# Ledger of designs, part 103: designed miniproteins, single chains, continued (3)

Each design is a single chain, and the fold is of that chain. pLDDT is the mean over its residues in the fold that is shown.

## One batch from the design tools (miniprotein)

Design m11571
Fold by ESMFold2-Fast:
Structure m11571 (fold): chain A 72 residues (1-72)
Amino acid sequence: MMNDSALLAAGGAVVNAVGLLRSTGIKTGKQLEAGKAIYELQPEIDAAGEAEDAAALQAVADRLRAKADEIA
């Protein structure tokens, strides 16, 4: 059984990572690249959220942060 705290933390990590990637895209002039990365990961975010899979949400958040670092 997953506790509400772990799922809430993972969901928050995804929201923060999306915000970071969008902000980095704006600062670096790479908004299209940032938007494309978010678009490509959106189905995985939706599926993990529907399944209440904190580990899958955390994995997507990590990939979004890695993309933000790549375009920084």
Scores: mean pLDDT 82

Design m11572
Fold by ESMFold2-Fast:
Structure m11572 (fold): chain A 105 residues (1-105)
Amino acid sequence: MKEAEEYYKKGLEYAKKGDFEKAIEYYYKAYELYQELGDKEGQAKVLVNLGELYAKMGDLEKAKIAYLNVLEHYPNTEYAKVAAENLAKLYLEEGKEEEAKKILE
């Protein structure tokens, strides 16, 4: 767990610096360790941050995939609500109001 949290923090630091490639690398390293630990909250946390990072990069399709992954596979985590809110915002920005409403149901 401690090593997974350290890689997650490095991912956050690189994301803040705008080094998106390294941020993605450290987020995936954290994700793999959280999977080995069976830490569903940690896995969902990383996926939400990957979605936010992809959105900042302008890769809205990868951002949506990351948020949908959280909603589909980690629905009982606190991060599922964050993923739903962020996904709904992306749909609204694309003019897809009905898709946004369905996610927030």
Scores: mean pLDDT 86

Design m11573
Fold by ESMFold2-Fast:
Structure m11573 (fold): chain A 70 residues (1-70)
Amino acid sequence: AREYLEKGIEYYDQGKYKEAAKYFRQAFLLDPQNEEIRREVAKKVFPSLTDDQLTPEAGAQAVQKIASKE
């Protein structure tokens, strides 16, 4: 899971949002119980979110947002 999160962040930083979304989704699938991965993705895409807003749904919304950025 962590490896896919790291690759997703690398693609995001390169502006390759579709690839980033793909790797973030894979990270979620490999470790569905790990809320921290979803929070990290949400924080990366939505840095203004508070802890109360860093839900699994926010992580999914972050992936959806970056997948549509092209």
Scores: mean pLDDT 73

Design m11574
Fold by ESMFold2-Fast:
Structure m11574 (fold): chain A 66 residues (1-66)
Amino acid sequence: MQQLQDQRDAAVTQLEGIAKKYPGEEGKKARELAEKLRTDPQRADEYIDEASKLIEELGKKEEEKA
C-alpha cells in the first residue's frame, strides 16, 4: 500500500508540473488527473496508469513538435 501511495504522490507531482508548464488543454487534463488521484485513492492505480501515459505522450510530442 505504501508503495502505491508513493507512486500516486509522484504522479500528482508530475501532473502538477505539467499543468504549470502547459496551461492549455494538456495542463487541464493533467490537473484533472491529479485531482482524481487525490479524491479517489481507491482507483489510484487506474489514474496512475493514465498519468503515466499522458506524461509519456507529452514527452514524445515535445521532442517531435513540428
Scores: mean pLDDT 73

Design m11575
Fold by ESMFold2-Fast:
Structure m11575 (fold): chain A 75 residues (1-75)
Amino acid sequence: MEEIREIAERIKELGKQIAEKANTPEFEQALQRLEQEVDAMIEQAEAETDPARIEEIKRGLLEQERLLEEWLKEL
């Protein structure tokens, strides 16, 4: 669970950096949606009892982090 929370915090920080660089209302709205989605994934992981499903949620967050890092490099 600590790893999932750490990944989520990194995703939120990347989202903030992207929104700041893009400096548009559209990216500000996208940041709000991203934060909501990440929080929902944490809640889902905390409610999940199957370790395999928790690993799937972790993989999803890691994939999201990778995509945001690539986006930040292109801005």
Scores: mean pLDDT 81

Design m11576
Fold by ESMFold2-Fast:
Structure m11576 (fold): chain A 89 residues (1-89)
Amino acid sequence: SMQKEQDQIRTLIDTARDLSLIGLELDGASQEEIDREAAQADKILELALQLDLTVDQYHQLLRQFAAQGFDGEQIVAYLEQLLQQKQQQ
């Protein structure tokens, strides 16, 4: 169901967020960098849920982002544009 898909996406993004923040802390990142990463992850979750993506569609987007070398800011911008396109149709 769509609810199960959204719950799975939330779990995937929350887990990735936690691992990313731990990684930044271990690498000695500044508090500013950690806060920026957390804010980007929170925005990605918000956008992914609003887009009503299936888990498969979400994984396909992640593969695309990785292949294109997208950072968190670029991922947010892409998802915001995709949401705007969905809302206009």
Scores: mean pLDDT 83

Design m11577
Fold by ESMFold2-Fast:
Structure m11577 (fold): chain A 85 residues (1-85)
Amino acid sequence: MKIILQKKDGSLVEVTPEELAELAGVDVETARRIMEGVKKAIEKLGTPLTPQQLLDSGYLSLAEAIALARAMRKLGATAVVDVKE
């Protein structure tokens, strides 16, 4: 599984659960839960999605949304655009 993030310049970056865990400062299991929540949100809401939209829709908890926002900030990413197997 990989999460696909869009950077400010419009470029895309693919992030593994292990990479998301390192960037967010969480364990890999938490990173996998974040990716599964994002995948479900994309299936119901479409893309692009922000961490705030994921929190407001209930697909991520507050802690998970903060972790995703932290990882995205480190990468200069502004939106989530996909989750791939």
Scores: mean pLDDT 90

Design m11578
Fold by ESMFold2-Fast:
Structure m11578 (fold): chain A 75 residues (1-75)
Amino acid sequence: GLAKQLALSTQKEEKVNLAVQLLQQEFPTLDPAELRDLLLQVNNDDINVAVTLTLARSSSPEEALNVLKNFIASQ
């Protein structure tokens, strides 16, 4: 599935595209452009971790954005 492809990806652009798709599957109201802009700020090696934490800690689109923003700020 998408999560496995994200874990195996090495290219930042591919990781970001897969991460946007994964987050939108769980939170379909999330703006893909905003997600992409946030995920591009994540270190390449940390994108899989950032997505996994966001999915684990978020129950709403608003919480998902806050988890991602906090992850970026803590890098």
Scores: mean pLDDT 83

Design m11579
Fold by ESMFold2-Fast:
Structure m11579 (fold): chain A 94 residues (1-94)
Amino acid sequence: SKEEVERRRRLTREMSELVQEFVEFARKKGVKVRLFITVGDEESLEKAKRLLEEAKKIIEEKGVSSVELTVSDHPTLPDGTQLPPRSELKYEVK
């Protein structure tokens, strides 16, 4: 539907802006970044926002050389059960 297309466009735009801001922040700090982010709804977008904020804090507070951020949209189990979005943050110190 037109509404669904517009929703996906908004999510994609917001995610792109957040990623660009984060990558630029990390680049200025000399930190290597790996991002594996899938956003399909407002819940997974909010999870991604929180993870990016936590990563910024870690970069500021610790002598970090690299970060890896993963956000998965709702994983579906073989029985059809949908899980909450998954997030993971890994970092290495200098």
Scores: mean pLDDT 82

Design m11580
Fold by ESMFold2-Fast:
Structure m11580 (fold): chain A 74 residues (1-74)
Amino acid sequence: SEEEEREEIEKKLNAWMKEVWKEQNRPSALVFPTREDALAFLRELYEQVIAKHSSDKELVARAREKLAALDAEG
């Protein structure tokens, strides 16, 4: 179903964000001084997923939607 397809894309996006986090050699417990710093870091993770997986159109589209949502909170 369309709902199952959306869930699979979300799982794929989350898995790639975790891999990007791991590749950046980031500690498991990262402390951000402000909410703005935390949002900036999330933006960088989504941008790196887009850059590394630019051929995956559905993944890129979903990551761009997440970035737009973060920008709306800034």
Scores: mean pLDDT 70

Design m11581
Fold by ESMFold2-Fast:
Structure m11581 (fold): chain A 89 residues (1-89)
Amino acid sequence: MEAELKRKLEELRELLAKGKEADAAGDLETAFALAKEYARLLLEMAGLEELIPEVEEIIDRARAGELTEEDVKKEEEIMAKVGEALKAL
């Protein structure tokens, strides 16, 4: 359990760092692909895998420049759930 958690946390940090570098470089395709991988791993760690398709749709709409107010609110609600789940670990 401990070694798996440590490995997943290191993977999350790597994905976040690479995503920020890609975004700063203007490589939006790589940045959004890394955002999806980050979201999948984070939701998997939180036991919220059922929300992965919804989060991926939000990321896809963000990439298309079509984010809605509902998407932003939903993403905030999901991130709050993830935060609470991870605090329980």
Scores: mean pLDDT 79

Design m11582
Fold by ESMFold2-Fast:
Structure m11582 (fold): chain A 68 residues (1-68)
Amino acid sequence: MVVTEGDYSDVSPEELAELLKLADERYEEVTGKKIEWSKKSDTVVEVKTPKTVVNLHVTPETAEALLK
């Protein structure tokens, strides 16, 4: 399993949430599987796929918007 980190703290919560929602919908449409989203901290959201774990470094506002 590969662990990757990405910094999205300079992207607006609304824009990032919209882009990630579209990516999640597309992933489900193409593969029939869902991406798992979980909160690691107030500023880190973990995105888990069968092959990769990505830690998204975001603002607290963006983390709340992504996880609802």
Scores: mean pLDDT 68

Design m11583
Fold by ESMFold2-Fast:
Structure m11583 (fold): chain A 74 residues (1-74)
Amino acid sequence: SADLERLIALYERLVAAKTKEEALAILEEAANDPSVSPELRALARRMAEELRREKDFETFRLAAAGELQSLREE
C-alpha cells in the first residue's frame, strides 16, 4: 500500500539521521504533510513527542532500525 511505502521511507530517513534534531525535523515534516494519510501523520506526531523525551538518541535509532526491518519483511 502507499502508506506502507511511505512508512518504510519514513523509517529509512529516521535510521539515516545523525542527530536527534535531524530526526525531529523529519518527523515534523511527515506530521505536517497533507499528502500523507491522517494515520501516518498521527504516528509521526507521536514519534516526535516520544523522541523529545528520549535522552539517548541511539536507543531511538536502534528501535527505528528494528521497526524498519520488520516492515520490510511484511
Scores: mean pLDDT 83

Design m11584
Fold by ESMFold2-Fast:
Structure m11584 (fold): chain A 99 residues (1-99)
Amino acid sequence: SLIERLVELALSSEEVRRQLEAALHAVGIALAERDPARAEELGKRLEEAKKKGEEELIRFQVETVLRHRELARAKLEEVLGRHPSAAEVARLGLEFLRL
């Protein structure tokens, strides 16, 4: 039910969608740094989800962020601490992880 609530929030709120996108981007960067093949597979699955429609895409993004929650958190905290120019985006991603 947590996934269903987050999907509904992202479908109904542009702000939550921006927060989700920031957290997902952090997952992508962290995966690319550790295992480029897994980052490529994530990109491929995102393209497949896009073909199914907006709700399925958002559901896949939510599930992906939750599966890699600690990885996303670590990357967002790293960006917040070391890259002042990206601080706003990092805060958005961290806000998604608090929902």
Scores: mean pLDDT 87

Design m11585
Fold by ESMFold2-Fast:
Structure m11585 (fold): chain A 102 residues (1-102)
Amino acid sequence: NEKAEELYERMLRVAEVARQLREYFENGDLEKARELVKEHPFTDEDYVYLALYSSLEYKVFVKKMSEEELKEWLEQLARTAKLSPDEYEALRKLAEDLLKKK
């Protein structure tokens, strides 16, 4: 699914930009942080995707959820947050990738 793949790649890019911003803030490199934000401005939707990605990381690495528990959580999230099929597929793929790194 091309649209789900595009969303998957977008979520990964947003997470990487956020990681780099955190490093700049931790190092006191505010000028580099400002330049990065100028080059890669976040839309409101990008903040939602960042929150979703961060939630997945937390569930996998901090809560140590099994594949089965993570699948149940994603299904509940899809119902509660009314995720599109493409958003669900992108998050499922992200969850699989994160589980492989566990």
Scores: mean pLDDT 85

Design m11586
Fold by ESMFold2-Fast:
Structure m11586 (fold): chain A 84 residues (1-84)
Amino acid sequence: MSISAEEVFALLKKYDKDGDGYLSAEELKELLRDLGYNPTDEQVATIVAEYDDGSGRIPVGKVLERLGYLPSEEDKKAIEEEIK
């Protein structure tokens, strides 16, 4: 499915309460559900293992790009500016 960058920014602001662009595994699971996915705990753990930098937090912009919601560097930069 396709989603607009504006809708992605709204969801990021909803779950990324501290504005640093990183989500916990639980927040990521909720974000994916709002995007129309029904991820299992195992699927969320796989995404966490792939994108976690060792802190237990996931860079949400990279996950959304992987899933096809942020297809360009311009969209990623817009998210970075929005969450600062």
Scores: mean pLDDT 67

Design m11587
Fold by ESMFold2-Fast:
Structure m11587 (fold): chain A 66 residues (1-66)
Amino acid sequence: MEIELVFELPITGLSPGQKAAALAYVEKELREAAEEIAKKYDVKSIEIETSVDETRATARAVLTLK
């Protein structure tokens, strides 16, 4: 069984520094959410990916349960 989590923020019109902060924020929130799930359930693996494009900063996690 797998659980997928996605956090995204709109970044259109932001400065490079604000875009970097948005990416860091969604990654942090996603990691914290994934860690809380891992504390409650037997998690075999956690895979985290981040991406940024012209409009969105996105963090995605896939948690594989035992």
Scores: mean pLDDT 82

Design m11588
Fold by ESMFold2-Fast:
Structure m11588 (fold): chain A 93 residues (1-93)
Amino acid sequence: ERLEELRERAEELDEEARRLAAELTEAIRAGDAEAVLRLGARLAETLRERARVLEEMAELDPERRAELLRQAAVLYTTAGIVLAAAEFEAELL
């Protein structure tokens, strides 16, 4: 089922985002501006990709549509914040 495939993809992207967030935190601690910019951009894109998957899930799951779309909106917002924060942190290093 397409919905099950999307659910698995969303879980994979969530796990990747958690890994990237941990790596980003370590890059900030290490004072590695290049890694902060690279990891921040990758984390932001991973969050946007997960948001797109949740939007597709919302089209296939009418009962959870509103919940999935709110989650997608939060992920798009968080991606923008992550990107801006990483750029700011890199400038301070």
Scores: mean pLDDT 89

Design m11589
Fold by ESMFold2-Fast:
Structure m11589 (fold): chain A 76 residues (1-76)
Amino acid sequence: MIRTSEYIATAEDLEETKKALDEAISLAPPEQKEKVKKAAEKTIKLLEEGKTVKITVTGDEDKQEVLDVKVEEVEP
């Protein structure tokens, strides 16, 4: 089953967000790993710049895989 989760992160969540994104990268299949890693790097850069971001994670619960991570800068 495909599941999508959204959450808001701020600069204060930087270390927790890094940990969560590292886990998402580890759970991504090889074909999606670079895409997820690139999204993670963008997320961390925005948080380091003091931005607030919305992170959308799409996964396959049956396979315990992360298929996609999207990041968008949002108003605080």
Scores: mean pLDDT 80

Design m11590
Fold by ESMFold2-Fast:
Structure m11590 (fold): chain A 61 residues (1-61)
Amino acid sequence: SLEEEIKKIQEEADRVRAELHALMAQAKANGFTPELRAQIEAAADRLIELSDKTEELVKKL
């Protein structure tokens, strides 16, 4: 169902958000590397994508 798809996306968003927090904490402790910066940017972009998908599904309810 659409509700189940939305819940799944929100659960994925929560996981990505937690990963982003962990990466930011790592960067604060050890400094930014190009690889770590790319991972942070990728995680942030993924959160935007998941937010957009959630909005599209909510419009179909």
Scores: mean pLDDT 84

Design m11591
Fold by ESMFold2-Fast:
Structure m11591 (fold): chain A 97 residues (1-97)
Amino acid sequence: MEEVKELIERLKKLVDEGYKEASKTPYADEAKKAYEHIKNLIDEMEKALKEGDFERAVALAREAAYILEQMADMLKSPVFREAAKAAEELIKKIEEL
């Protein structure tokens, strides 16, 4: 549980940092859409975790990880790459609950 909370906070920080950098690039519009979608997925994932719906939480985290991987590739961003890795670690920890 504590490890899950730490991974969520790290994921949120990396997503915020990645978007701040991306907003200054030619991909700002695409980054904004992805950022808003990822933030919504994280919020819904936290709700699912609070409700004990671990299957839904994993599904939402996987969708976020996929978008983060696409953003990392498009922007060549180490920050979004670390965010995607954090999302994958989070999925594994939720599956261990």
Scores: mean pLDDT 86

Design m11592
Fold by ESMFold2-Fast:
Structure m11592 (fold): chain A 69 residues (1-69)
Amino acid sequence: MNLKVYFVADEDVKRGVEEARKEGLDAFISMDKQEVQKLIDEAKEKGIIESMRDGTPESKGKIVTLKTP
């Protein structure tokens, strides 16, 4: 199964909540913007990202689909 995760900076969470909900995401993760980028880079390096796209301009978030068993 693939998990669809929304990564967003802490300061953008309130703006991104409705977008994450509408996208039918399996998980919502908020943290410092530098940590968001670091996690995405690490997941990319490990080859566990199936797809990635931008969220809304308001949230500045990323929607990432992760490969799961």
Scores: mean pLDDT 61

Design m11593
Fold by ESMFold2-Fast:
Structure m11593 (fold): chain A 73 residues (1-73)
Amino acid sequence: MKEEREKLINEVKELYEKLLAMIDDPEQQESLKESFENFLKKIESMTDEEAIEYLKYLRDLLKEQLEQVEKAK
């Protein structure tokens, strides 16, 4: 369980870094950073099971955001 949580946190961080690297607008970069920090703070108060579900949600959300940024080119 804890290993799965750590794996998902790493996956979410990688997706976040990829998305951030694709955004040239400083306002959008700051918005994304703030959202990610808020999500991490929320996860800190969760059980491993709750955190895993939430991290899966974040992973999927970040993948969708990345796809939207790619389409917006």
Scores: mean pLDDT 77

Design m11594
Fold by ESMFold2-Fast:
Structure m11594 (fold): chain A 93 residues (1-93)
Amino acid sequence: SSARLKELRLEIQEMSEEATQNPDRAAELGARIVELAEELRKLAIESGSPSDLAFAVQALSLRATDMAGYHPEAAARLEKLRAEVQETLDKLT
């Protein structure tokens, strides 16, 4: 669902912002961000829409960058999920 992809992006962005503002919560928030990001990756790939895939790639890339200084393990997982979505997008274009 396009609406669910937008909801997931917003939730992930808000949690990433909270992690940067409150680093003591970075471990908890990083784990939750990864859970939501895995759902985002799944829905984007299932949709097969180039626009949904591009949307997910951008969202995951930005959040991986944000988390790199606060939760390196979560950042690495987000980058891996981004790469999986990008590979799917590249096969369609």
Scores: mean pLDDT 85

Design m11595
Fold by ESMFold2-Fast:
Structure m11595 (fold): chain A 74 residues (1-74)
Amino acid sequence: SEADELMAELQKYAEELARELVAQGKYDQAEKIEEVTIRALGEIHRLVQAGAPLEEIRRVAERAKREIEEIAKE
């Protein structure tokens, strides 16, 4: 489903960025990204179970991606 694709894309993006941060010794930032990702995936799972519109699921994924980007720039 498109929701599954959005979740996979978010997880891949977060994992790749966290690995780069770990390689730079930025462990606190990598941990924060993991926390944001876990929370967002949990929210998307709940929305899918509730039959929420794809637009709402996309908004959750987009907000999480923006938060991850801000953490990486700290």
Scores: mean pLDDT 87

Design m11596
Fold by ESMFold2-Fast:
Structure m11596 (fold): chain A 98 residues (1-98)
Amino acid sequence: MTLEELFAENREEAVKFARWLLEQADSLTPEEGRKALIAAGIMAIASGNHPEVLRAMADLAIKEGDLETARFIAEQLEKLGYTDLAEEVKKRIEEAEK
């Protein structure tokens, strides 16, 4: 197994995990939602190339009213070079603050 194959396989699992988090968000308590966000963040950071997971984390944080965590995730996306995704998250945070 090559490193590229490992990252591709992990990307599919990261996307599935992010989708699962979004589907479960309606039934999660704020505490469970926070733990899920932390877990997704560790997974995304460890994998090195899963902006979809970071995006899902930001979406969940905004839904839970944790705008501070959402801003932190936007900063991480920007640092990783996903500027367009970071700007989209920032825009949704601004809309949620209205």
Scores: mean pLDDT 64

Design m11597
Fold by ESMFold2-Fast:
Structure m11597 (fold): chain A 94 residues (1-94)
Amino acid sequence: MAEELIEQAEELARRAREIVEEALRLSRVVTPSRRALSLLIAAAINVAGAEFLIEQAKKSENPQVRLQLAQQALVSAESALRLAEEALEELRRS
């Protein structure tokens, strides 16, 4: 149901945000590659997108719209987590 998808999206977005913050801290002590920076920017955009969609889903009183927004939020959060993990790995490779 939409509630479960929202909770899952929130958890994935939270984890992605934590990894983005770790990657940003690491980027201050290593010379980031263009690839690492591109992945980090993409991850940050997807985190913001997921958080926006989560809030829109929570505000929606229409169950069908709520479900669609929750599904989109989950996809964005999953992408954010993957991109954040790849960015961190690239930075650790530097």
Scores: mean pLDDT 88

Design m11598
Fold by ESMFold2-Fast:
Structure m11598 (fold): chain A 97 residues (1-97)
Amino acid sequence: APSARERQIEVVERLAKEYGISEEAKELLIQGIEDPSKAVEKARQAYEILVKEGSKKEALLAVLQILGEFARRAGDEELLQEAEEEALRIKEELEKE
């Protein structure tokens, strides 16, 4: 079976193709998956780029879920909570559209 790392890279590549995520943001997410010591920093940078680019809410939601997983692995409970709360907010907005 694919490792969690392999599955995460496949998800990022699929999302980039489906939602038009920039190569810059995609590469940052992959770098974060491949180097856990930089994962939170790279995922935050990717999220900020997507927000500035006006990316689709589904793309933002997926990146927040990746950021939340990285925060959980790093033991950053505050960032995990922030990512989960923002993801819930985006899900509620999608249900209204």
Scores: mean pLDDT 80

Design m11599
Fold by ESMFold2-Fast:
Structure m11599 (fold): chain A 88 residues (1-88)
Amino acid sequence: DPIVQQIRTALRQLSDQQLVQFTQHVIQIFVDNNMYSLAFQIRRIQRQFRAGEISRDAFIDRIVDILRQASPSVQQQIYDHVMQLLQQ
């Protein structure tokens, strides 16, 4: 999936603080699209990352895996959001 791979490449360029900010926005996008299970999964891995239970690379891999379960329109919204974050 080209869009999900572009998101992965962008996530690798973010700081740890920006990754946390990104995941907070992803949770909101999922909630706004009634994707509550995916929102819960992002919150869970965010807590594990903050607790030091998973590495940065594992955190990015898990984010990408969850994003693959979203609809193409939601994947596009998330892509647009991460690209805006990189421009800040």
Scores: mean pLDDT 88

Design m11600
Fold by ESMFold2-Fast:
Structure m11600 (fold): chain A 98 residues (1-98)
Amino acid sequence: SLEEILQEAEDRIYKAKKSSDPIVAHSQLLEAAHLLARAGLTYPERADEVLARIREVAQIAGEMASESFDSEHEAEYVQTRILLESTLSQLRNQLEAS
């Protein structure tokens, strides 16, 4: 169900926020993004809820990138943010067309 997917995504976001390991945080945010993309395509009638979560994930990735002084982890967060922004744009266009 959408509720199950949204709950799993929220759990992933929560784990990312709590993680002191940038790699683990990055991995959790990517998994959340994949779940939300699937949810948005499967449940277009509730697109506003999904888009709000994707924006939250993108914001968190941006914040983590700006706080990272380790160039490898900064690059990972920047790449994640770019992928999330691209995914958000594509998904938003598809959901708004539905």
Scores: mean pLDDT 73

Design m11601
Fold by ESMFold2-Fast:
Structure m11601 (fold): chain A 62 residues (1-62)
Amino acid sequence: GPAEREALLAELERLEREGVRAVLAGDYQTLADILRRMAEIHRRLGDEERAARLEAEADKYR
């Protein structure tokens, strides 16, 4: 419902900020975890293409 969508979008904003911090810190393991979590949120929002791209990006930082 709308409340769930708003909560998912708020979580996505937090993860985006944390992802920027991880990049600046060179913490690629944390970045990979954040990208996978963002992919799950985009999938729940119905954006399978963006979810797949985020999962592919995360795989680079193993």
Scores: mean pLDDT 88

Design m11602
Fold by ESMFold2-Fast:
Structure m11602 (fold): chain A 107 residues (1-107)
Amino acid sequence: SMLEQIRQTGRRALEAVRKGDEEAAIEAIRELGRLVIEASRRGDTEAALEGIRYLVDVAEEAYRRGMERVVEEALRQLMRVLRETEDKEVILAAIGGVLRIIGMLLD
């Protein structure tokens, strides 16, 4: 299922961040962004929202670890979700995620 793919990819991104593997984290974040857009376009709002939560969680974990490139990629994918989706709940969640990440970067 789309939800299972998003959970697997989100966990993979978090594990990569926790191991300090920036390249693996960036790859997983890019795949996660793609899956969120696909889920939203298919009307799977639950899976898309789960994926957005993973993108934000990954960005927060990466920020705490000083992994700037990973934070930037998570922000890039959230911005891509905003451009590529029309689901109101998904758009609002992505906006919230972007604002949270930018707030962290400005502190």
Scores: mean pLDDT 91

Design m11603
Fold by ESMFold2-Fast:
Structure m11603 (fold): chain A 100 residues (1-100)
Amino acid sequence: SMKRREVADAARRFAEVAEEAAKNLTPENLSDIFQKLNEAALELMDKLLEADPETGRRYAERIGEALQKAGEAGTQSVEEMKKALEDLARLVREIAEELR
């Protein structure tokens, strides 16, 4: 129960960071935003693996893939990265809801 709540809280925080990034991303702040996203993602992944190693690994893999796609989109354009970040935020909010 407590570990599941910690994961849900971390997922909500990560989704909020991704949503803020999607709205505020510029070429000048791209590196700083991506660093903040990676830090929030690592916290969420650690909590997921601590709560349930098997299920947590599957969620961590999905989040890692979505984050990698956002990084790759960023090499093309800020607008493509914004779309990928919106998809990432949606995925993480779905995970948070599943963990209720």
Scores: mean pLDDT 81

Design m11604
Fold by ESMFold2-Fast:
Structure m11604 (fold): chain A 98 residues (1-98)
Amino acid sequence: MEEIKKEILKLIRQAEQALIAGDHEAALKLLKEAFEKLKENPELAYLAGYVLSLLYALQGKDEEAARAHAKAVLAEKTKDKELIEELVKETEEKLKEL
């Protein structure tokens, strides 16, 4: 589990670097891969908000990106099931838009 968490966090970090470099295609591919790994590892679903934050950033929605990041931090600390389910659902919907 810890190794898979590190791999997902590495994918998220690589996606952020791709976004900063202006490589939106690479960023989206990395975020899709990170989310697929989260679906395979439901215990790590609390990380979905970090993926969602970068998806909003990729759309130029900076306020939504900031809110998604704050919710991700809260979900990681609290493991609140309703918040995690909200973040997972919103991440799936955003991936359909992109």
Scores: mean pLDDT 87

